# Designs tried in a protein design run: designed miniproteins, single chains, continued (3). Part 97

Each design is a single chain, and the fold is of that chain. pLDDT is the mean over its residues in the fold that is shown.

## One batch from the design tools (miniprotein)

Design m11575
Fold by ESMFold2-Fast:
Structure m11575 (fold): chain A 58 residues (1-58)
Amino acid sequence: SMMDQFRSRVREMSDIYMKQLQNYAADPTDPSLQQQYTSVSDDFDRRVDEMVQDIQRS
């Protein structure tokens, strides 16, 4: 179904985004970005999971 394809795509995009954030957080000259990464990562994972489940229910 289209929803299965959407879910798969969202997970793939999430993985790519998380890898990009990891590269960004690897900058040793900006320690505040490393802390922001942890916060953004946790919030993003939670939001994506909730959205996917809500959309599937629709």
Scores: mean pLDDT 67

Design m11576
Fold by ESMFold2-Fast:
Structure m11576 (fold): chain A 110 residues (1-110)
Amino acid sequence: MRKLVQPPEVSGKVGEEVVIERVGDENLLGSNPVDWYREKPGQVPELIIYNNNIRAEGVRDRFSGSKEDIVAKLKISNLQPEDQAVYYAQVYDYEENRWVWGEGTTLTVT
């Protein structure tokens, strides 16, 4: 099964910028859009960015996405304590006809 690789942990300070990068192979990420989900403690994962760079409804403008080649990025500017969560990237594998999830990146806010 194809995998998407995320860093296991990132940290940032309140008011700073963090970037969570995701790398996959060209067959999985080369032309396929990436979605990003946020899982806060005690909550279900929620969609925050879809189609590489579009914010979901109700998501703060501090969150943005981008994708170049096989590298997808989730950027969080003006980091707030409530941004502390696990962030998952997701892509659809059209060759295997299934969703592929990253293993998650834990964001710690200090």
Scores: mean pLDDT 78

Design m11577
Fold by ESMFold2-Fast:
Structure m11577 (fold): chain A 85 residues (1-85)
Amino acid sequence: MAEELKAKGEEAAKKGDYEKAIELYRKAFEEAEKAGDKELAIEILEKLIETLVKLEEAAKTLEEQMRAGALLTGAAAKLVTLKRE
């Protein structure tokens, strides 16, 4: 499940559909956490962070930039927590 969602997220990101990629990566992350697959969860978070950076760079409004920045901060904090322990 998580790997399939991650693959769909990667496909969406390659097409430039960053909003869809972010949604799919978030679902993939939740499934990886439920499965206890820390390695997969870290991989998904790294892809999510990469996609959020691209979304923030593509943002045309302050609202879009703030939304992307908030999501990026949360994902980065979670990644640090998982890599630490």
Scores: mean pLDDT 80

Design m11578
Fold by ESMFold2-Fast:
Structure m11578 (fold): chain A 72 residues (1-72)
Amino acid sequence: SAEDAFAQGVKLLGQGSQALQQGDLQKAAQYFRDASRKFQEAADLAPDSELGRLAAGMSRGAQQRADELEQQ
């Protein structure tokens, strides 16, 4: 479901933040990419909803964070 995909995205964002605090940039980037994909899945499953709009924004944010980390 869109809700399940969104919840998985939130969990992956948290794991990415923890990896970043530990200095593991590669692991953080991977978690943020995985989070972006889960948020995009949620957006695609519920495109006309508030959840879908929030998920689309969170997907873009997570992808930008992953891209920035991969440049380091």
Scores: mean pLDDT 87

Design m11579
Fold by ESMFold2-Fast:
Structure m11579 (fold): chain A 55 residues (1-55)
Amino acid sequence: MAAAKVLEYLKKHGPMTLEQLVKETGLSREEVERAVAFLEAMGLIKRVDGKYELA
């Protein structure tokens, strides 16, 4: 699942931009965008100063 992979990379590497998540995970931009939207809606991540990080 794309969301689980995004969470894993944020835990290992800390706050990341959308572009960094696309590059590091190997997922498409659209997959990462859907994953971060889902995770933000669930309250598991937050966006601060242009970066996604664990909530």
Scores: mean pLDDT 84

Design m11580
Fold by ESMFold2-Fast:
Structure m11580 (fold): chain A 77 residues (1-77)
Amino acid sequence: SMAEYKEALKKAEELKKKGEEAFAAGKYDEALKHYSEALEIAKKYKLPKELIEEIIKNEIEVAVKILEEAVKRVFPD
């Protein structure tokens, strides 16, 4: 239904924003949790491709940061 689609879109955008805020705060696990939830909603309700692409790009950005932090742990100097 259109009402379900509208609520799904709103929730996916809210979760994307929460993910972005968590990422900015260095909370990578929380950021990934929010983005994963947003992506599941976007897939279930067939939300716009542009939103799905933005969420995926944000997840990639978090993954890059996690990798950078992992490298720093192995090579702290």
Scores: mean pLDDT 88

Design m11581
Fold by ESMFold2-Fast:
Structure m11581 (fold): chain A 75 residues (1-75)
Amino acid sequence: MLSVEEEVGHVLRVIGEVLEIELKLEKGEISKEEAIKKLEELKEEVKKLLEKDPESELLKRALKIVEEKIEELKK
């Protein structure tokens, strides 16, 4: 299992990357398609972290945030 410090660090990094992707998309620095691709890569990364700590509520929340952003952009 991940340590609490590692878990928190991963969650903060994931949320930070989601916000950076959103900011770049809003600024027109990346396309919607590129934003979706980056978010799907981030989703797979979070899933791999959950394989190491499947009971992590913080990682489950991070995964949900990423999935909701992907679905929002696909509309």
Scores: mean pLDDT 83

Design m11582
Fold by ESMFold2-Fast:
Structure m11582 (fold): chain A 66 residues (1-66)
Amino acid sequence: MPSREEIEEALKGANEATRLLGELALEGLEVLEKVLEEVKKKEEEAGKSFPAEERLELAKKLKEEL
């Protein structure tokens, strides 16, 4: 049986709107992953873990720079 992701890909092929939504979601996830990696790098460079609120503020700034 195909994986759940393969089934979703087949549904995208059958419906144009579903395909576009899937592509937009993947692009959004890619940007989010890059932002999260930058936040982690900043924490490692600083040698400390940031509190959740500060991590969120940093993530927002990094997202705007991308």
Scores: mean pLDDT 66

Design m11584
Fold by ESMFold2-Fast:
Structure m11584 (fold): chain A 65 residues (1-65)
Amino acid sequence: SSLVERLRRQVAEVEAQITDPELLAALRAEVEPLLEELEKETDVTKQVGLALRIIGLMEDALLAE
């Protein structure tokens, strides 16, 4: 979906900002299964919840740097 494509692009942009390899690996490990779940999800409410979780993980990673 276009939402997943936009989030994958945003994740890639955030990953490019992270210089700590351990933090980068942790972000990738948490975000990838959520992106896969979002691709399979058909319920709009659950899609929004998954998207917000992914956004929160990106924000936390940038703040931890």
Scores: mean pLDDT 84

Design m11585
Fold by ESMFold2-Fast:
Structure m11585 (fold): chain A 55 residues (1-55)
Amino acid sequence: SSSAARIALEAALKEALENGLDKEAVLRKTAEQLVRKGVASEEEAREELERLLSE
């Protein structure tokens, strides 16, 4: 799995928590952006998203 995708999603989670945002919504939007930018595949983004939401 891409370390870049993981770092971006973990950073998005931290920012969401610090600012009282909906973490699920922020993570889903960040995952979509990573796939569109070619930083992660759809499968890779989904795997990291599910990992962060289950923890």
Scores: mean pLDDT 79

Design m11586
Fold by ESMFold2-Fast:
Structure m11586 (fold): chain A 72 residues (1-72)
Amino acid sequence: SLEEARQRIEEEADRTAEEVAKKYGVDPELARSIARTVANAAIELVEQGRLSVDEAVKLVRDAAETAIKALS
């Protein structure tokens, strides 16, 4: 379901934010905000049928890590 897809994408965002923030010494709240923003965009693309759930999870992982790392 779309609800299950949303939960999976949000859980990946939370995991990525925590891991990357600790690794690069970035503020955890800022990292969560960035990851959540990426997750929201990915969820919208899944809702539009433009992205699969697996692609959305990968996008969140890769894009959030890149963005958070740039602040270190």
Scores: mean pLDDT 87

Design m11587
Fold by ESMFold2-Fast:
Structure m11587 (fold): chain A 86 residues (1-86)
Amino acid sequence: SSLSSEERIARLERLAAEEKDPKERARLLAQLGVELYNLGKLEEAIAAYEEALALEPDPATLRLLGLLYEEMGKLEEAKRLFEEAE
């Protein structure tokens, strides 16, 4: 059965908090950021992406954060993230 977005968020928060491997924790936090973004929780999505990037600088996560900053009108910050991802 499919989980709701809120149920996926709760599960991802628990899994990320329990994960000891930095790369896997970063992956879970990036997924958490996507689910938070889909609910319009932009500030929480940014926090999740930034925590993921602090653990593992992943180009896909940099692009996701860049797109979110672009939607918020933070165009210079978005540009820097896209350039870092290339």
Scores: mean pLDDT 88

Design m11588
Fold by ESMFold2-Fast:
Structure m11588 (fold): chain A 81 residues (1-81)
Amino acid sequence: TAEAIAQLQRDADLLIKRIKEGVEKDPEKVEGARRGLESFEAYAQELAAQDPAVGTAGAQSVQRVRDALEKAIKEAEEKAK
């Protein structure tokens, strides 16, 4: 449980870093970032299904990535218009 939660947090932090470095500089990376979020969300849900104790931490990690992506998209849109 603790290891699964720690792994989800590490994966979320890495994905958030990639979104910030990629999407904010290159709007074409948005689709890739969305696919990354979808894969991460599916992975977190699968882990939560196997271990319910991961559920809350998994949902929080997914939300952190989603918030980072939405912010990066908004900033990219502001630069494009």
Scores: mean pLDDT 77

Design m11589
Fold by ESMFold2-Fast:
Structure m11589 (fold): chain A 108 residues (1-108)
Amino acid sequence: LEETKERILAALDEGYARLKEILSQLPEDVREEVLAKLDEVYERFKKRINEAKTIDELVQAVAELARELQDVVDFVREKTDNPEIVDQIERVVGELTDRLLAIVREAA
């Protein structure tokens, strides 16, 4: 359980850093709104992972994070006409989600 949590948190931290780098390309006002939303999702997920007592709880947390990250992607799409930034965010979210699902599946 603890090793699985450490692997999830490491992957999350890497994905979060990549998302913040891409979001730095957005205009300041839009960037601040998106970063605030992303920070809320990130902190909420870290808390859920740290509080999880079973692998099933980690599976549920990862599934919920995937949905919440897709909400962030949809929010960015509504705020910008730059398809390249949206495509980059979708790619990073997809890669992060796939990696997190692989980690919890190996532990189940």
Scores: mean pLDDT 83

Design m11590
Fold by ESMFold2-Fast:
Formats: structure tokens, C-alpha cells, sequence
Structure m11590 (fold): chain A 59 residues (1-59)
């Protein structure tokens, strides 16, 4: 998975992961949104993570 490759990179691209989270949320892809959200929360981005995960779950 591209998501897993980005998360496991030595220096993860947080901005790229935020873009992927927004795309997953727009598609209602809860599984991908959850994986990205969990990682972003670990990076101190809980507000953006929780918002877009909620969007994905609402579709």
C-alpha cells in the first residue's frame, strides 16, 4: 500500500499523508482514512485526523 510505504518511510511526508486522508475521506474509504488518521494523531495532528475520519464515516 502507498499509505503503508509513506507511514514507514524514515522521514514520513506528513503533507502527502494529509492529501491522501482528504482523498480517502472524499471517497468514503474509512479503512484508508483510519490508517492515515491513526498515524497523523501520533504526529500531533489529531484535529485534522479526527475531522477527515469523521467525513469518511459520514458517507
Amino acid sequence: SEIEKLINAPNPDVDKLIELLKEAAGRGDVESARKISDFLKSQGRSDIADYYLGVAESL
Scores: mean pLDDT 81

Design m11591
Fold by ESMFold2-Fast:
Structure m11591 (fold): chain A 89 residues (1-89)
Amino acid sequence: MVVIRLENLETGEVIELRASGDTAEAVHAVLKAMEEASKYKGNRIRVRIVAPPADREAAEEAARAARGGLEGLKKLGLIKEGEVELVLE
């Protein structure tokens, strides 16, 4: 199971999404989290992805999608700053 936690560092709001170890589901969950992040203009966003080592490939692809999504939102002025943390446990 891949857990994707989107944290608004300005407001303290947290959105948590869960996906199977399937790469497509994990990436899709990240894209949904990015859509939610875009509603919080000017904020600092952290995306934390937590998965067991068995789901490493899905977690790494989710982290890659999250980094790209946050960079895109920053370029569009929809967020001030974005960071991604990947934790395998």
Scores: mean pLDDT 78

Design m11592
Fold by ESMFold2-Fast:
Structure m11592 (fold): chain A 91 residues (1-91)
Amino acid sequence: SLEESIKRLEEVAKRAEEKGLTDVAQILRDVAEYAKKLSDPEEAKRLVDLAIETGEKILKAYEEGNQLEADIYRALLAMIAAVAKRIAENQ
């Protein structure tokens, strides 16, 4: 369900925050807020699930010391949030 996906996203955001990646945690939480505003719950769930996957990749790259890969996935996460916001504002 969308609610379960949002709960999983919040767990990823908390893990990012605990590692000092406060900006990443904020973007993940922003995606959750935009997703809640989408009229199609399946589309909302797809966006949340993609944000979860991207957040996990950021955490893994950070833990492995791969700063370049972490920065690339951080940029992708920002793009996911921008798309989610655009869809939410156009409904």
Scores: mean pLDDT 90

Design m11593
Fold by ESMFold2-Fast:
Structure m11593 (fold): chain A 86 residues (1-86)
Amino acid sequence: MALTAEQAEHAVRVAEEDLRRLPAAVEEALAEGYSLAEIAEALRRAARELRRLAEAAEAGGHLEHAERLRELAEQLERRAEELAAA
């Protein structure tokens, strides 16, 4: 599945906003009774989805957006590792 330029741009924008809000979202999830392991698993799933979106952006020729989505996926993976190790 190839993304259009608008879809790739939107995916980057949403992912960047979600990542900016991540510390607050983790605190909210913990307050709701989710474990650190459950939150880490959710972040790993989100990272896998961003990598799929990066592949789709690349297939559409949107290399800069694909690279940014991979960077954001790596940030989620690092955060998941931190939470799982806590």
Scores: mean pLDDT 87

Design m11594
Fold by ESMFold2-Fast:
Structure m11594 (fold): chain A 77 residues (1-77)
Amino acid sequence: SLLEQAATYAELAARAAQQGNGELAIKYLEQALKYAKEAGVEKAVQYLEKAIEAVQNGDYEKAVQYAEEAARAAKEA
């Protein structure tokens, strides 16, 4: 489902960010964002956009937190 894919890619993004792999984290966050938007999960979209900004700023700790919150929002939808 779109919700499962959004959650899965958000979790993969959190893992990539935890490993310091910003390039991979962005790719997974962009995929999660696409599925979250198609599913209409506004909270997940907002957290994913914040996670992308955190990665771009080099703040991988916040990126992990926002990506995990996005995955939770997608699972609760």
Scores: mean pLDDT 89

Design m11595
Fold by ESMFold2-Fast:
Parts: sequence; structure tokens; C-alpha cells
Structure m11595 (fold): chain A 116 residues (1-116)
Amino acid sequence: SEAVEALRELAEAAQEAAETLRESAEAVRDPATAREAAERGVRALRELAERAEEAAKKMPDSELARAVAEFARAAAERVEAALAAGDFEEARRLLEAAAEAAQGAADEFRALAAAL
């Protein structure tokens, strides 16, 4: 069904975001790459939010997809705020937390797709 396909695509998007966010968090530890790494994390979060909103339109129950979109946008804004403040330690912590949340979302979307 279209809903199952949307859930699988969203699970893959969340998994990809989790991997990018983990790599970004690690790269933020190096002052030479910190800004570029955090900016990659922000882009991954914004892309996840956009994909989650599009997937929500194809699902009868879209609450989880909408929640993931809201979370990803809020996380991107918080990372951008940390960057504006020059707080790379906070940016790293936020990216690590976002990676864990994105991984959890991927696992949940995958489970929902399997149950349908």
C-alpha cells in the first residue's frame, strides 16, 4: 500500500539522518571541521523534516510522521543557535541526541510498516 511504502521510505530517511548526525557530532570535535560538520547536521535534520511532512500526507495515521518533522525542525534550530553562539560542545551534544532520536524514529517506522 502507499502508506506502507511511505513508512519504509521514512524509516530509510530517518536511518540516513541518524548516520549523518552521528558522523557530524564526531566531526564537530575537531575545531577545523566543527562548523561544516554541524551545518551538515542541520541540513540532514531539515531534509528529514521535509520528508516526514511529505510522508504524512500519504498516511491515514500521520501523528508520528508529524512529530518527527516537528522534532527535526526544532533540533535544526537549536543546533543553528549553538553555532551562532560559537558553542560547538552544545552543538555536538544536540547532534548526538538528534541522532539517537532519528534512529528511534527509523526503528518505529520500520516496525509500523511491518505491522501493516
Scores: mean pLDDT 88

Design m11596
Fold by ESMFold2-Fast:
Structure m11596 (fold): chain A 68 residues (1-68)
Amino acid sequence: MEKTVYFGTGLSGRTTDQILTNGGTDENADSPVFVATSLEEIETLTKKYESLGYKVINISPQYELDRL
């Protein structure tokens, strides 16, 4: 079964709401959620979790990524 990881910038409430809904940022959770503060951090975390077999989903809109 494919595990999912969610990433967002935290610049809107969307990432915060998803962290609260999914039970936080525990790396051992089935659906962990992380806040990234830079495009480099998003890329690094994406590569890390894809190498572990996770499906990586960015929940931040493009205009928030453009601000990083």
Scores: mean pLDDT 64

Design m11597
Fold by ESMFold2-Fast:
Structure m11597 (fold): chain A 80 residues (1-80)
Amino acid sequence: DEREKKILEAFLEALKIALESEDKKEALEKVKEYLEELVKKGEISEEEAEHILAIVEDLIERGREALEKALESVEELLKE
């Protein structure tokens, strides 16, 4: 469960980065940079980072409301 928690924590932070960004391009670039650093540190795998990036990219394309709803869902999972 510790690995699942690390993945959810990475996803949560990626969503926060996306929400704080001024535009879709900046959001995607900052999220990529964040996930690359986590892989470099060995906190998540490259495959896990790619999956998080794909989900966040889809949410960025859907817009701010989708990102906010995903953030709330992940925060609830981390509280459990």
Scores: mean pLDDT 83

Design m11598
Fold by ESMFold2-Fast:
Structure m11598 (fold): chain A 75 residues (1-75)
Amino acid sequence: MEELVKKAEELEKRGDLEKAAIYYAQAGFLAPTPEEAARMFVKAAELYEKLGDTEKAEIFRLKALEIDPNHPEAK
């Protein structure tokens, strides 16, 4: 998981938002805790929103809320 997060952060810094979103989403699926999974899915959703992919953004936002309904960034 940690390697995927580092890769996503590096891609985001380079402006490769689409690949960054994919790596954050993958990190969410491999996350060892629900809190970490929700955090990763929120990051993926935010990047998909910036890309104009509202369908994928909504999917990952809903995944984050399903895992952690009280996550402030997923509301």
Scores: mean pLDDT 79

Design m11599
Fold by ESMFold2-Fast:
Structure m11599 (fold): chain A 78 residues (1-78)
Amino acid sequence: MEKVEEAQRLAEEAVRAAEAGDYERAARLLEEAGRLGREGLLEMAEETEDEELAEALRKGAELVEEEMRKKAAAWRAA
């Protein structure tokens, strides 16, 4: 949970940086948020005994990192 909470905080900070026009800072923060979010979701998947939930968490981890990386790249291109 700590990594997921930190990822949320970094993602919010990235959005604020983008709103301020600091797209390079926003991209870096969002990439860090994606990495921590992925790690946190994978840790939750390893700890749960619910295989359906574990599979959903593993898929969510891949999607979060990919989406954050894509958005970071778009912000760097702006």
Scores: mean pLDDT 82

Design m11601
Fold by ESMFold2-Fast:
Structure m11601 (fold): chain A 60 residues (1-60)
Amino acid sequence: SATAERVGAAWRRVKNANPHGPLRVADLIAESGLSEAEILAAFREVGQDARVEDGALVLV
């Protein structure tokens, strides 16, 4: 979906900017323009289990 594509692009940009640090949901929101719920739904849509812990995105 377009939402999943946007989240994937935002995730890649945030990860490339800080490859060794935590992925902050606020950074993903800023890059994608989507809500936390939309970001989590997009990860689930592509088969990636994801949650937010202490403001950071955690992937399974």
Scores: mean pLDDT 78

Design m11602
Fold by ESMFold2-Fast:
Structure m11602 (fold): chain A 82 residues (1-82)
Amino acid sequence: DVKKDLTDSSTGFINYSKGKIDKDTYIDSVKKMTDAVKKAGKQDDYNSFIKDMNDKISKGEVSQKDVDQQMGDQAKKWAKKV
């Protein structure tokens, strides 16, 4: 279920950004999101988002914690469109 996997991934990213889950649980959320965005036809959107976030990290504009929270928000937006 693509919508469920995107929603679960969103929760995982947001909870990891808040220190509520461990790294192994976070890695499972990343795997679920990667597979779900491919199935949802969102691979190009996902690649663009990752590129933008990496550019912001390289400039010191955001932390990895900020990226994880934004990733969670983005996954939830994609889940609503599936």
Scores: mean pLDDT 80

Design m11603
Fold by ESMFold2-Fast:
Structure m11603 (fold): chain A 89 residues (1-89)
Amino acid sequence: SMSEKLIEKRLEIVREELNKLPSLTPAQIETLLSLFREALDIVINNTKLSPEERAKLQAQLREAIELLQKTKAPEWLINEFKSLLTYIG
């Protein structure tokens, strides 16, 4: 779908930026991208989450934000994850 193409394009931009951060391992980058995709899909499709699923995703997004702050990711990228967290709860 057109929405899926937009998600993939956003993921390409995020991947390129994460690859510029020397303190992130390849495994951490893939984890961050997987989380970003999952959260973005939920936001775009307004998917209803169980309380347990919401709590897990919120915790994962908070950990991702902390990691990005520690690795000095650009503010716009940190804000992308913060926006997803705000939308989810």
Scores: mean pLDDT 88

Design m11604
Fold by ESMFold2-Fast:
Structure m11604 (fold): chain A 120 residues (1-120)
Amino acid sequence: SPKVDLLLMQLEAVSEQLKTAVEELKSGNISKAFTILENVLEKLPGLLQEVKQLIAENAPSDTLQELKQRLLTIQSEIESVKELLEEIPSPDAAALLERLKAAEEEISEVLQTVEESLRA
């Protein structure tokens, strides 16, 4: 499905942006990392809504399994970013950390819904 292919590509782009943010944080390029993270946090809610829509439309189990794997990867990458942000003593880092925690909670909710659909 072109719609599914586009969503998978967009989730992969988010994953690559999170990997880049981790490398920029490790390199001390804090401003660049923050810009990347703000872009991820802007895009992610819309992508999660598209995943929820595919679940509601009874997407094939193979599609749901692929979406699950992409979301688990993104969740792991967000955890890595959070660990690095916790070491930065700034209000901007604290604000991004809280937003990433909220995004992680939404991903966990979507993952639970995917898993329930895969068991049905």
Scores: mean pLDDT 90

Design m11605
Fold by ESMFold2-Fast:
Parts: C-alpha cells; sequence; structure tokens
Structure m11605 (fold): chain A 72 residues (1-72)
C-alpha cells in the first residue's frame, strides 16, 4: 500500500485535520478549530483541486453554528 504519511498531503490527512477541528470545537477551542479547518482547506485544494471537502465542510458548519450560538 502507498505510504501516505511520507511528507505529502493526502485525502486521509484531510479527514484527520477535520476530526481534530471537530474535537477542538467540542472542547470550546474555536481558534484552534479554525486553524485546523484552514489547514484542511489548503490540503484539500492540493489533493482534490478544491478547498471544500466533505469532512472540512462539516467542521466549517459546526464552527459557524458555534459562533452563531455564542453571538445569540
Amino acid sequence: MEAIKAGKPSEEDIKALAEEAKKKLKEGKFEEAEEYIKKGEEVAKKVLGKATAEPILEAEVELALAHMKSWL
């Protein structure tokens, strides 16, 4: 099988970054979650040719909802 962790971005790295972002959101660490989302978008753009990947999109929606609830 191909070694995806050999210093090059991959689809698995996108999922890992999205999961870390979701974990930080559940912990209330919005700044850290946003950083992971941005890194995931950069990796998605390089791997998939688009910034939006399903796991990253879900994390972005959760971040937006968390900010919205905090504002309300």
Scores: mean pLDDT 71

Design m11606
Fold by ESMFold2-Fast:
Structure m11606 (fold): chain A 81 residues (1-81)
Amino acid sequence: KAYDYLLRGKEALEKEDYEKAKEYFEKALEIEETAEAYVGLAQALFKLGKYEEAREYLDKAKELGATEAAEDLLKEIEQAE
């Protein structure tokens, strides 16, 4: 059922509803800690301007093996002001 929240989070990101995306990814992580959910949460936080929190969750995603996806988003955060 974590996958249902993961999909809802991705849909919310596509609709630019970043607060809702954050909520769905947080719910997915409460059920199961996955690298994909940490990356999704970090994407939502990045869009909300919460760069430090986004970096923390990307470090968690890297610990779970999502190194490439996490590093790609980290580069985007570094380029953002």
Scores: mean pLDDT 83

Design m11607
Fold by ESMFold2-Fast:
Order: C-alpha cells, then structure tokens, then sequence
Structure m11607 (fold): chain A 102 residues (1-102)
C-alpha cells in the first residue's frame, strides 16, 4: 500500500515538473532567434558545466565539451533545453526530499 502510494506520488511529481519543461522546450525550438550572441551560448555552457560538476554527470560534461566553440541558434536551443530539464530534475529532488523528511 505505502509503496504503491509513494510510486504514484513520484509519478505525479515527475509529470508536474517535466510537462511544463517539455512545453517550454517546444517554445524554445519554435521561437529561437536566427542570430544568437556568442556570449549567451557561453553563459549557458558555464551553467551546464557547473551542473555537470555538482551532479557528477558524465553525459552533461560530454554535452558541454561537445558544444564548446559551437555557435548558432540550434546550439542555444539545445543548451537552454538542457538547463530546463536540469531545473525539472531539481524540482523533483526537492519534492522527493520533502516526502522523505515529513
């Protein structure tokens, strides 16, 4: 009973976090400007590198390394989308922590 209730709550938390993130990602890819400043891409890369280090996430490290020096709207959209997924993951982690503490 308790295990099934926890699994249901976890699924609800995941859906609440990821659904808005995916909707925002769709908007990013549709509305990304034709020209993006190199500085904007560099700022997104620095944020992803920091998140990769904090999470010890090799996939994020590889993404940041592979995107380093790559310019353009597609790179901007990819990096911005990646940060939205990370933010959704953080919201899930916070909600899970609340469930475990109280």
Amino acid sequence: DEKEELEKLLNEIRLKAYKPALEEIDKIWKNTPEEVEDKEIEELLEKIKKEAEERNDERLKNLAEGASGVKGSATYALLKSTLLVIEADKKIEEEVKKLLEK
Scores: mean pLDDT 79

Design m11608
Fold by ESMFold2-Fast:
Structure m11608 (fold): chain A 119 residues (1-119)
Amino acid sequence: KREERERLKRKALRAPDVAEAKEYIDKLVEKGASPEELLEIAEEVRPQVGFGAEVALHIAEKLKERGELEYAKRAARLAIEAAERAKELARQATDAPEGAAAVLARADEIIARAEEILE
């Protein structure tokens, strides 16, 4: 199980898109990954901006579902931090206004959902 979880963690961190990353995280949860292991993934994706925000939020939601409220709140804060960075970068991307608008809207959704976990 530990070797399987290490492989799934590496796949989540190197996933080409958010959907695949979420799938690997779900498999990690199914295979008994600890709250510490899940939070570590959320921290490692922290510099990946939009990807990091999506992954950290998904981890926060899974931790909340498991009743791991303190770990869920830590992951939620990481999601907010990454989403705020995504918004800042999008505001500076004047050459693609439609793409920037989509990033801003999604970042605001992530922040709102993460703030619900913090209450």
Scores: mean pLDDT 82

Design m11609
Fold by ESMFold2-Fast:
Structure m11609 (fold): chain A 89 residues (1-89)
Amino acid sequence: MKEEYVKKIEEAAKEVEALAEQAKAAGDEETAKALEKAAELIKGLLEAAKESSEEEAKEYAEEALLIAEGAKKLAEEALAKAEAEKAAA
C-alpha cells in the first residue's frame, strides 16, 4: 500500500511539471516559475515518502496532493485571465 502513495506523489509531480511547461510555452514565465517550484516541493515529498513508513507516506501524499491542487488552481486562474483579456480585446 505504501507504493500507492508513492505513485500518487509521482503522478502529482508529473501533472504540475506538465502545467509548468504549458505556462512557459504560453509565455507566462511567472506562473511557470511558480509551478516549477511546486513540482520541486512535490519531488521532495516523494523522496521523503520513499524512505518513510506507510503512515508517513500517506501524510506526504496528502501534502503533495494539496500542493498539486493549488498548482492546478493557479494554472486555471492564469488561463481564465488570458481568456478574459482576449474577450476584452
Scores: mean pLDDT 81

